Designed miniproteins, single chains, continued (6). Designs and how they scored, part 4

Each design is a single chain, and the fold is of that chain. pLDDT is the mean over its residues in the fold that is shown.

## One batch from the design tools (miniprotein)

Design m20114
Fold by ESMFold2-Fast:
Structure m20114 (fold): chain A 64 residues (1-64)
Amino acid sequence: MSKEVLELEIELALERMRLAVLKIELENLKKKNAPEEEIKKVEEEIEETERRIAELEEELARAK
């Protein structure tokens, strides 16, 4: 395995963990009836993280 592939796999794992944390945060905000703007901010961060995961998966596929 190349160094680049290993680095991408680590970054992908970290981004997946970040996504899990953000989803937990979103559920907590919904449970406490947080302002719509706060909920929207977390939803935007989730969308950005999911996009980054997709990009990393594509990079990993090309690096193999």
Scores: mean pLDDT 83

Design m20115
Fold by ESMFold2-Fast:
Structure m20115 (fold): chain A 74 residues (1-74)
Amino acid sequence: SAQERLDAFAAEVARLYAEHGIEAALAALPALVKRYGLPPAAEPIVGYVLRQSEGASEEAIKAGIRTLAGHLLE
């Protein structure tokens, strides 16, 4: 389902941010959005979440991505 793809995408982006920092996570967004079959609008929205995530846990980043990008799902 689209929700399962969003959940997997959010987990991968949050992990990448936690392990390699914001620049690596932002650089990966176009390819990850395409790989997980999400709407193109997910890229700028998730980029916004990541830019506001300084000091946030991986779990909090994942939750933020799921909440905001979830509004793009039908």
Scores: mean pLDDT 84

Design m20116
Fold by ESMFold2-Fast:
Structure m20116 (fold): chain A 62 residues (1-62)
Amino acid sequence: MEEALELFRKASEAYKKGDLETAIELLEEALRKAEEEGAPQSFIAFLRHELEAVKKELEEKK
């Protein structure tokens, strides 16, 4: 599996476990790798959306 997809899978696992900080770090790495690999814009947009959603959820925990 491509690096970006593997990082996204790890981010999803962290998110399901409630480890939002780790999920954010993995999503940021996945987004960076996707951009470097020339992944489809739809996938890059998806990763960016997921990253924003997780960051917002972490902020809501205050």
Scores: mean pLDDT 80

Design m20117
Fold by ESMFold2-Fast:
Structure m20117 (fold): chain A 64 residues (1-64)
Amino acid sequence: MKLYLAKATVDYYGSRPDQLDLKKGEKVMVLEYIDEEWALGKSLVTGREGLFPMGFLEILEEID
């Protein structure tokens, strides 16, 4: 799968330890799509990896 640079459109706080906490405007690298709603990503601010809902992200750039 191609990597994507994305930005959080809202604040998100994970309810599980495997979920990523994101602040509105925070940039994330999308590493993998898990299903239709969830992706695995890495915060470019904190360096943490975790699951997040794709629906609140704005895709900025596809990285080849």
Scores: mean pLDDT 76

Design m20118
Fold by ESMFold2-Fast:
Structure m20118 (fold): chain A 94 residues (1-94)
Amino acid sequence: PTPADVAATVAALERAIEELEEELEEVEEELEKDPEKTYRRALLLAAAAGLEAAAASFVADYDPRARELERRARELHRRALEIAERAEELIREK
């Protein structure tokens, strides 16, 4: 890959992670109102964040800026799983 290809990939990863961060905030706000929908969205978000973390880890071999993106994606994965767990607890209380 060229340096321009690597830079474009880093920019795409950063954008994808920012979009997932915004979606996580929306999912967390809906937790009490619709726990079943929140559970599904949180699991999908966790999967997406895990894939972005794997991609960022690969790109980090070419550009160290991707290490920070990997860290952010791993944190998103963790937070999404925590929201899914909270949603599951609310569903069980019904």
Scores: mean pLDDT 86

Design m20119
Fold by ESMFold2-Fast:
Structure m20119 (fold): chain A 90 residues (1-90)
Amino acid sequence: SVEALRQATLRALGALRELARKDGDSETAERLDQLAEFLRSANLEEMKAALQQEIAELEERLKTAKGVERAVLITAIDVLQAQLAAAEAL
């Protein structure tokens, strides 16, 4: 269901935020917080669009990222792509 997907996605974003903060990537943590707030009230189409946009933004940042920021971005992109795939299957 869309609600089950929302809950799973919000939990995944919470874990990614924790990882980003732990690795000192405050920019990624703040972006994930903003995405989570938006998704709390988003419908399925809004959720898919928001996930697609955030993945694209993180992929753009990945082009110049190195060290711990690069590792955090790769992990975040992988997790968000999995959530987008789950949304596309609904």
Scores: mean pLDDT 87

Design m20120
Fold by ESMFold2-Fast:
Structure m20120 (fold): chain A 61 residues (1-61)
Amino acid sequence: SLRERGLELGEEAVKAARAGKGEEAERLGVEAVTLLQEAGDDELAAEIGKRVREALKEAGL
């Protein structure tokens, strides 16, 4: 499902951020948020977007 795929990409975005892969993390994060919005889950999309942004900040990216 779009929702499941969005969650998977969100987790990968956080992992990429922690690995210092800022460009990959941003790309994956945008894809995750887009899929969750398409699935009709705006609240979850906002939460995943926030988690990715926090992970990037913690990594100094």
Scores: mean pLDDT 86

Design m20121
Fold by ESMFold2-Fast:
Structure m20121 (fold): chain A 92 residues (1-92)
Amino acid sequence: SKVALELALAAIEVAREEGATVEVESEGDTVTLTLRGLSVTSITALALQAIGAQLDGAEVEVEIEGDTLTLTLKGLTPEEIAEIEERAREVA
């Protein structure tokens, strides 16, 4: 899903800007992004963006625990997964 890809890339960019850590795991057509050390403002903005993605029919799950945001994105193409993994690696 293009909407799920755009959400993932936005989350990674926010983590880069805030100096947060990014962990990426992929399994089949599913990517799990774990972002640690985010501000409350960034968590709120990304959570709202994820809700928007869900309303547009994207398969996205959001979990928030303290300053950690976990996004589970489903229905991704191999090319979309590769782009997410490459961008996450640039933040590490």
Scores: mean pLDDT 85

Design m20122
Fold by ESMFold2-Fast:
Structure m20122 (fold): chain A 86 residues (1-86)
Amino acid sequence: MKEEVKRLLEEARRAVEEGDYERAYELAIEAARLGTELAKELREKMEEAKDDPEKKAEVEEEIKELLEFLASQRPALEEAVRKYEA
């Protein structure tokens, strides 16, 4: 799921570069839907791992990587929306 979210966001960015804003929008919606499911799964993993320091550290790292990736993609997606609205 995490890799699938990344793939969808990367494909959305390529669609923007190709000028296909409708496809980019559809891919972004799909990524948001999967991202919501991933957030629920990660929260559940965190609760299960709270008494295991090694597992907790692994889940925290996975969450950090996902948040960093999403933060890195946000400016490109905001630019795409601005260009689509122009």
Scores: mean pLDDT 70

Design m20123
Fold by ESMFold2-Fast:
Structure m20123 (fold): chain A 75 residues (1-75)
Amino acid sequence: SLEEAIAAKNKGNELFKLGKYDEAIKAYEEAIRLAPNNKDLLKEVYPNLAEAYGKLKKSTEAWKALEEYEKVKAE
């Protein structure tokens, strides 16, 4: 549900602030899984997912998240 997707996004944001980047990524991926077509939510989640991957030096995954952001940010 959208409610569960928003909760997962908020959990990811909290985990990111705590420096728990691996756990933040899992929460962000859960948000995307729960609401894969909600562009407003995806515009918030993809940049945060990319930054979390960047903190872990996972550049390929960070680039993929930014590519997905480019697809949704114009809408």
Scores: mean pLDDT 88

Design m20124
Fold by ESMFold2-Fast:
Structure m20124 (fold): chain A 88 residues (1-88)
Amino acid sequence: GEAEELAQEARRIAEKAIRIAMEAMDLASKKGDLKALNRAIGAALRAIGAIFMADLAIKTGDLKMAQEALRDAEDALRAAEEALERAK
């Protein structure tokens, strides 16, 4: 159904956000940049939240929850990309 398709897309985007955030965390840690590290951690936590919300949306068939998970995943991806740029 539509909720499942959106939630699966949210999971895919959130998993990408986690990978980028982890790269940003590694880079920030090596440079001792606490601000960059905190931004990257924040992005990773948002992405993790989006995955749990997406999984719940799949289980319940809740379209609104799937849409919220997708927005959270997209926001997490943007935050992760910004964290990576600032960690460089």
Scores: mean pLDDT 90

Design m20125
Fold by ESMFold2-Fast:
Structure m20125 (fold): chain A 64 residues (1-64)
Amino acid sequence: MIDGLAVGAEMRALAAAGASAEEAAAEIEARYGKPSKEQQEILREIGRKLREIGDEFQQELLAR
């Protein structure tokens, strides 16, 4: 997870100030920038692990 809490707090603050979703997204991108190679690799690993957990969870449900 790439600082999702900090991004979430910024989005919430902008929404409370009355900013639109498009304006909030532009502010977040301006402050945090585009995802780096390292961030993209971490996101890929997280996505893969979540899929593996989902598959295991489905297997457990089917085994009941």
Scores: mean pLDDT 60

Design m20126
Fold by ESMFold2-Fast:
Structure m20126 (fold): chain A 73 residues (1-73)
Amino acid sequence: ADELLEKAREALRQGNYEEAVKYFKEAIKKDPNNAEAYLLLAQAYRRMGKDAEAVKAFKKALEIDPNLKPPLL
């Protein structure tokens, strides 16, 4: 749902990466085909230094939408 994605994005903007990850995971449970949610989850994990989890989430985003391009590396 959009509400969970908005809460996750706000937490990400505030640097609350653990909270952002929780909201993105819940959003994904409600809509498992949301490539954007997986992409943003990957970004949150990268900001936390969890590179393995970030790569896994990014691969899942690309499986759902292979034309998805990250804005920055």
Scores: mean pLDDT 80

Design m20127
Fold by ESMFold2-Fast:
Structure m20127 (fold): chain A 80 residues (1-80)
Amino acid sequence: MKEVIEEVLKEIASRDSFTKDEVIELAKKLGLSDFQIKLLEKYVDKKNGVLTRDEVIELFARFIEGYSLEELKELYEKIK
């Protein structure tokens, strides 16, 4: 789990913004369920189909069990 989260955070660090398809692909790599992916799609659609790097990290913190937003931000800062 932690290794997969670190790989996804490295991909997030590579770009300033993410399209809906890119966010969904990252969610699939994290092992999110079809239900969680549908919730994520609705959130991205409310943002006109594009999320900033910070928005992607905050969104994933809501779906990744065992990691708080603060812990994900700490991992992100360590690996970027």
Scores: mean pLDDT 76

Design m20128
Fold by ESMFold2-Fast:
Structure m20128 (fold): chain A 56 residues (1-56)
Amino acid sequence: MLEEKDGKKVEIYPVRPGDTLASIAKKYGVSVGALIKANKLKPPYRIHPGELLEIP
């Protein structure tokens, strides 16, 4: 599929040093579980600076 799916609900966020899944989820009003599912993260659910996260 192209990026023009069901609209602009999926936003791309570049992870910055010091960011956490919890802080990003809170910023965008989504749950940590939603971020995990959208990005297919596995335990221990690590993210790193420069990673692009899809915000559902």
Scores: mean pLDDT 73

Design m20129
Fold by ESMFold2-Fast:
Structure m20129 (fold): chain A 82 residues (1-82)
Amino acid sequence: SREKLREMLREVGFSEEIVENEEVLEKVEKLYEALGGDEELFKKALEHVKDASEDNLEGIIKALEHIAENIEEAIPFLESLA
């Protein structure tokens, strides 16, 4: 559900402006589906996006989109994260 995705974004530490952004939520939904609903990999992906983008809206959207579009390469990377 959208509310579950919003709560996961809040837990990772994204700002409320990012959490309530419709484009972010759309990209986050696509990423969750691309990861097959794997919540551990999804949380790792969100943490990586937050760290890399420093709460910048454009950077967050691009990072989410890039991971989802390159999922086969992204999964081994995310699995390697602590």
Scores: mean pLDDT 82

Design m20130
Fold by ESMFold2-Fast:
Structure m20130 (fold): chain A 63 residues (1-63)
Amino acid sequence: SLEEKIRELIDKAVEFANQGKLDEARKYLEEARKLAEKSKNPQVIRDIIAAELLLVGKEIELS
């Protein structure tokens, strides 16, 4: 389903962020955001926001 694809992309983004691979994490998160615009599922939107905050936090830690 569309939601399954979005969750896979979010999971990959989080995994790359935890590895310090921020550019890869951003690419996966951007793809998830584009698909989420069509899902209209508030839980998916919340998960994307959470992943974005994690990414920003990692960027600050690594600067």
Scores: mean pLDDT 83

Design m20131
Fold by ESMFold2-Fast:
Structure m20131 (fold): chain A 65 residues (1-65)
Amino acid sequence: SREELKEEVKRLLKQIDKALEANNVQEAIKLTKEMTELLSAHYSPDEQREILQEVLDELEKEKEG
């Protein structure tokens, strides 16, 4: 379940980035809200921070390769 939610967060972050590239700020805000609601429904603030750091690290690795 943690791995599944991490993959969902990763997908949402990619969609947010895509919306921002398309200059669709309203969609990016909506997707960000959905992401934070998903995280807060299942994880404490400390756990949310850890998951976000892990996902950001994975996205940086994808950007380089």
Scores: mean pLDDT 80

Design m20132
Fold by ESMFold2-Fast:
Structure m20132 (fold): chain A 96 residues (1-96)
Amino acid sequence: DKYLAEGKKYLEQGDFEKAIEYFEKAIAANPDNAQAWFNLGVAYRALGDFEKAIEYFEKAAALGYVAAYRQLSDTYKEMGDEEKAEEYLEKYIKAA
């Protein structure tokens, strides 16, 4: 996916706004692209928007992207929700 690849380049450069733009284009082209939903979550988490990050990681996990469980665990831990962090870490370990 050309949009997914461009989004990843901007994500690696720390240009989170452009990364989001390209990941949104990837999702518009293929709404079942679990990796694009996952990378949207990564970009929003980097911006400190934990609520949006969680929503997008949950979407990626629902589409089978196991790495999203680890990001959900880490995001909830950063928010101070240790019960949710542990719940998602267990899901990650069991699915990996």
Scores: mean pLDDT 89

Design m20133
Fold by ESMFold2-Fast:
Structure m20133 (fold): chain A 64 residues (1-64)
Amino acid sequence: SLKDHLLQQAKNVKDSMDYYSKQMDQEAEKSTPAKAKELLKQKERAQKAAQQYIDSLLQKAQQI
């Protein structure tokens, strides 16, 4: 169903973002302080964008 498709898409986005966040944290830990700060800012921007997309998918699923 369309609803199941949207829920699966939201889950896939979350899983991908969780993986990306973990990779960014690992790279930041072995980087210089300045580079770590930029990587963490990049992670936060990506997480915010991903969460907005997940929220939109979940909202659409609730309307079905």
Scores: mean pLDDT 89

Design m20134
Fold by ESMFold2-Fast:
Structure m20134 (fold): chain A 82 residues (1-82)
Amino acid sequence: SKAEELKKKAIELLKEATEAAKKGDLEKAKELYKKAAEYLYEALKLYEEKGDYEKAEEFIKEFEELFKEVLEAAEKAKAELA
């Protein structure tokens, strides 16, 4: 489905953001996160249109966990550069 395609794109971008953050490229990590958030929002609208609130909630939780990994990677990179 289109919502599932957008979900996969958002997840891939968050994984790329984590990799960029680990390399110390915080600007790239931020840009990738912004794009991932846009795909999240579009996918959530599609889930809402279908009344699939459980899948929407599940995707939000997964996105939050992956975003936490981006933040942790950025913090570790910042600490190592200090």
Scores: mean pLDDT 84

Design m20135
Fold by ESMFold2-Fast:
Structure m20135 (fold): chain A 55 residues (1-55)
Amino acid sequence: SMEELRRLIRHLLEAFQPKNKEEAVRLVTEALRRNGVEVSDELIEEEVEKYFAEH
């Protein structure tokens, strides 16, 4: 589900602790692709924006 994908992206962001949005998008996208998880770029960008709004 979309909620499960959002939780996975948030988990990855918390694990990676990226310094900026560009690094966050890159690291999350690479991790998801390595694990065969198909996610829209828009969903990744939305969760990255939320992460940096809170950090």
Scores: mean pLDDT 84

Design m20136
Fold by ESMFold2-Fast:
Structure m20136 (fold): chain A 78 residues (1-78)
Amino acid sequence: KEKLKKEIEEIKKKIKELEEKIKELKKELEELKKNKEKYSPTEYTARALRLIGEILDLELEIKKLKEKLKELEEELKK
């Protein structure tokens, strides 16, 4: 079961890294929203969609990692 513990720790570390990345992207999105009037509607929309897309991709990756983590933790409990 030592191998399972190592895989669990690696996945937990990866999830934390992705969560920090999402936090940075959300901060960029909030700064963009605060400065909306500095951009044309087209520029604002393009920048916002890019940030939202990256956040959604990372959230989906975290969801998959959390599902795998749950499976490994259940296996460890056996």
Scores: mean pLDDT 83

Design m20137
Fold by ESMFold2-Fast:
Structure m20137 (fold): chain A 79 residues (1-79)
Amino acid sequence: SLERQRKVAEAVAHTILGIGYELEGDLEKAAQEYKRAADIFEEVGDYETALFYYRKAAELTGNQEEGDKRIKEIEEKAK
């Protein structure tokens, strides 16, 4: 659907913003953008891509406990 295509484009835009913030050294903003992208990928059922970006965000901030909880939740949905 056009709505799904719009959501995927929005998620991709957030990944591009995340890369931009990483290049600027703003790891907290990069992680925030990657989480936004992951939320949208989860919403459209792309759980593999959502997991990738949740893991990346957790790695950038060192917030492993928060990342582990969210990752487990998405892995359950992917089964």
Scores: mean pLDDT 84

Design m20138
Fold by ESMFold2-Fast:
Structure m20138 (fold): chain A 80 residues (1-80)
Amino acid sequence: MAELEALAERAEEALRAGDVEAAVRAIREALDLAAAAGADPALLEVRRLELEAVLARARGDEEKAAALLERVRAALAAAA
């Protein structure tokens, strides 16, 4: 849990600084650790796609963000 706590702290510091990309990178690292700890791979994939969409939008790539959000919707529908 210490690694997840460190990543959460890094994400929070990045958000306070206004660095959305650094915050998203820290959250992705936390998702990788959760996967190693046995979290559901399907839910982890949805979370990764959501983070990629947030990054794409933050970079001004609306087409990529829209495509990633469609993949999130498809993955959630398949998981239901």
Scores: mean pLDDT 72

Design m20139
Fold by ESMFold2-Fast:
Structure m20139 (fold): chain A 66 residues (1-66)
Amino acid sequence: GAIDAWFDRYRDADGRLTFAQFMAMMSGQFGMPRSVVFAMFRRYDRDGDGTLDRDEFAAAMRDAGI
């Protein structure tokens, strides 16, 4: 689906999405304010490692209405 395509475009080789890639996508492609993107990333980075997995990313995108 569309969410999987966005994750696969921006994820690293380990199947993780970094904060920098998430910000580039959400702020750059979807026009979200950077403060909102930062709050969203912090909410869904459940293990605090500074990256999102596919399930955390999918949850963030659904909450954003995407």
Scores: mean pLDDT 81

Design m20140
Fold by ESMFold2-Fast:
Structure m20140 (fold): chain A 63 residues (1-63)
Amino acid sequence: SPVVERLVIKELQELTGLSEEEARKLVEEIKKIKDLDEAVAILLSEGLSEADARGIAEAILSL
């Protein structure tokens, strides 16, 4: 969903301080992974909490 993708990008920017371009690249990277635990690990490395990383990873992998 284009609406869900935009909301995820905005949330990533607010949680991490990434630019829109950097957040979009991160979303595209995670979409290619197809593994929830690996996606969560990447988001944790960007500074997200475990709960936020899991929620955002699940949202991206459902796109």
Scores: mean pLDDT 84

Design m20141
Fold by ESMFold2-Fast:
Formats: C-alpha cells, sequence, structure tokens
Structure m20141 (fold): chain A 60 residues (1-60)
C-alpha cells in the first residue's frame, strides 16, 4: 500500500473517531486504524490513531 498523505490521514482519523463513538466494537475501523498507524509518518496523527485504537480495543 502507498503511504497516505497528511490530508488523507487526517480525514481517515476523523471518520474513524466518529465511527468508534457510534460503534466502538467496529472491527473494520480497528483494522483501518492499524493500517493508518503503519502508513502515516506524522507523529501526531499516529498518536491520535493509536489512542482511538486503544479505546476501541478496551471497549471489547
Amino acid sequence: MPKLTEKEAKEAIKKAKELIKIDPKNEDVIKALEVLIKLTSDEKLKEEAQKLLDEAKAAK
């Protein structure tokens, strides 16, 4: 997979945050966050995605 641009990563995080708030057990969002963490090079975006991933996993 090619690396995400900063803009694409920010949009993906916003969508994931909204989806997790609605359904924290959403497996598709969890997988998307794991991929996002691997593909983004922005440390702040990695931290945001990691927080959301940890919250989603804790909710299970």
Scores: mean pLDDT 73

Design m20142
Fold by ESMFold2-Fast:
Structure m20142 (fold): chain A 90 residues (1-90)
Amino acid sequence: IALNNLGNLYKSQGKLDEAEKTYQKALELAQQNGDALGVARTLLNLGNLYKSQGKLDEARKVYEKVISEFGPEHPLAILAKNELEKLNAE
């Protein structure tokens, strides 16, 4: 997804605010198009971004949303669960 790639680029450059806005646009487009996989991928990217910003509660919420939407056995839900476990491991 082109917007997710752009968001990843902004994140790698340390432009966290630009990355967040870009991921939010990607999320809106995926939701408008009924692209459930695109929604999950964008939520994972937002969770990783929130984690990088120290917004740990926001990161947990988006990872949990991916797990709830797809069920724990889906590959994207497994990725979200792994990130959530790392976040809680401390």
Scores: mean pLDDT 80

Design m20143
Fold by ESMFold2-Fast:
Structure m20143 (fold): chain A 65 residues (1-65)
Amino acid sequence: LSPEQRELLERAAELAKEGRFEEAARLVKEAMDLGASGREIAEELVRRGVSPEVADRLGTLAALL
């Protein structure tokens, strides 16, 4: 992941922990648009304390935006 992608996913993890899933999904989409793979996104979110189930849901929501 690039530094920009990591910053987006750090903020997304914080928003997800606050229950702000739409805002988190928008940041995940921005990371995807910058070339981050779904696997890299999920691994970084889990590393930052997001559950695997929530990380998977955020990736799905981002793909639909």
Scores: mean pLDDT 84

Design m20144
Fold by ESMFold2-Fast:
Structure m20144 (fold): chain A 60 residues (1-60)
Amino acid sequence: GAHEELLRLIGEILRLIGEILDLEAEKKKNPEEAEELEKKIEELEKKREELMEEMRKLEV
């Protein structure tokens, strides 16, 4: 049901946040790759926004 789907979306959003944080940490370790890592972070942020919109549609 909608509740199970909501929990799944929340879990996926939390995982994306974790991946973004890992990439931000990697940017500090490897500043020479900062441009490529920044693009990956932007793509994950867009995906997170899309999942948040899906989550909003499941709430009244």
Scores: mean pLDDT 81

Design m20145
Fold by ESMFold2-Fast:
Structure m20145 (fold): chain A 62 residues (1-62)
Amino acid sequence: SAEEAKELAEERGELFIKKAKELGKDAEVEITVEGDTVTLKYTVDGKEGTVTVRASDLLASS
């Protein structure tokens, strides 16, 4: 479901932030779920990036 995909994406986002902090970097992640689309917007040391995945693909990979 979209909720399961969001929870999985948030868990992966927390792992990303933890890894960035271990490297001495400031990081933040914003996760948006729209139907079958999961958008991960991140910022690391002032640099922004975006990753888009399908919720169905994310759930299948878990």
Scores: mean pLDDT 73

Design m20146
Fold by ESMFold2-Fast:
Structure m20146 (fold): chain A 63 residues (1-63)
Amino acid sequence: MDNLSEEILKKLEELSELIGKLSKEKAEEIIKKLDELVLKYYEGASEEEILKELEKLIAEAKK
């Protein structure tokens, strides 16, 4: 993605590190949700919406 904000990139890095610590099944679930979020971004979702959804995914990954 071109022109991603620094905050979005930082959250993606945090999520990637967490995914590496998850079980395969849980990692696949989070990755699927992340893919859906990427599609929303390309469809014109706001950076605020994307950040909020990323924070939700990070919270789910920490459980």
Scores: mean pLDDT 77

Design m20147
Fold by ESMFold2-Fast:
Structure m20147 (fold): chain A 83 residues (1-83)
Amino acid sequence: SALEAGRAGLEAGKAATDGASAKAGGLAAAEAAGRGVDDAEAGRLAAEGGLAAAKAATDAAGAAAGAAGAIAGIGAAFQAGAK
């Protein structure tokens, strides 16, 4: 299923982000607790966007593309939110 593949991609992206985020996320989460609501909300919207993109990509290119899309989307949003 495109939905299942999209979720798997989001989970893989979340795990990769969690590993990277544990380092940068402690600082970013403290800053997001200050700018707090916005950065957490931006992260959620990015995850939703990544899921939607992964779902669309998976439908065309398969599960691997979905995973890459989710990871890229989350990473990009994180970078944009950090700025």
Scores: mean pLDDT 52

Design m20148
Fold by ESMFold2-Fast:
Structure m20148 (fold): chain A 71 residues (1-71)
Amino acid sequence: MSEEELEGEVLLALIRIIYSILKLLYKKGKASEEDVKEMERLLREAEENREDVEVLREKLERAMEILRKAE
């Protein structure tokens, strides 16, 4: 496994963790259904581009922004 491949796996795993956190926040009334839907779309796009580390970095940044807004 190359460093780039490992980085991609880590980035994708982080996006999946953020999705799980956001879904939990939604159940607690701290996130909107719209935020969850956007995160589902981002995760799908990330999985479709799992070999593209730059795309995964962009998706992770967006996922983190959604999580921060969920408060």
Scores: mean pLDDT 82

Design m20149
Fold by ESMFold2-Fast:
Structure m20149 (fold): chain A 70 residues (1-70)
Amino acid sequence: SESEELRKALENVRKGLEQAKEERSKVIAMAALHEAREVLKRAEELGDEETAKEAREIIEEAQKLVEELS
């Protein structure tokens, strides 16, 4: 289902965010932030509140990392 694909996309984004933290890479952190925002938009369009909530949490974490690395 599309919800399963979105959940898998969020898992990949979270792994990318962990890599960005380890490498202190703003480029990887910005990529993770962008992908998480796209997942949120799609989840909201589908009315998938659980995936949207998880995406918002990842966006906050990625945004903080981007700000820290700026």
Scores: mean pLDDT 84

Design m20150
Fold by ESMFold2-Fast:
Structure m20150 (fold): chain A 93 residues (1-93)
Amino acid sequence: MKAKKEEIKKKALEIYKEAIEQGVKTAEEILELAEKFAEPETVKEIKKLLEVPVETAEKLREIGIEINLRLIKEGKKVTLSEEERKALEEALK
């Protein structure tokens, strides 16, 4: 598990920079919080959404963020644990 934290940090930096390049600025804030509290698989799901074509990035920004938050709150399609989800929601306050 601790080895995966290092992986998460590296992915966060890559996705963070990629999001800036693609213009998905709103996704960065959620990703930063998710990286601290979410499991590696949750990061992978976020990364998939950010890997869309740049031409669609601006539209995906709003949709992706809304979907990401919904998935995190519902805990349906991501591997985010209850505590991680609650911690993320608390941080977003």
Scores: mean pLDDT 48

Design m20151
Fold by ESMFold2-Fast:
Structure m20151 (fold): chain A 60 residues (1-60)
Amino acid sequence: SEEEYLKKLIDIWVEFGDGLDAALREAAATGDPTWQERIDELAKEYNEKVKKLKEEFEKK
């Protein structure tokens, strides 16, 4: 259903936001210069999760 799809999409979006916050806080604490690369990796994972979710609901 559309409601189930949206709920799962929100869960993915919240997880992505939490990941971004954690990555930025860790970078600030450690001075890790690769923080932008980590953000790019999180964005890639977010896009892959959204793609899989769409595929799941297109087959149902």
Scores: mean pLDDT 81

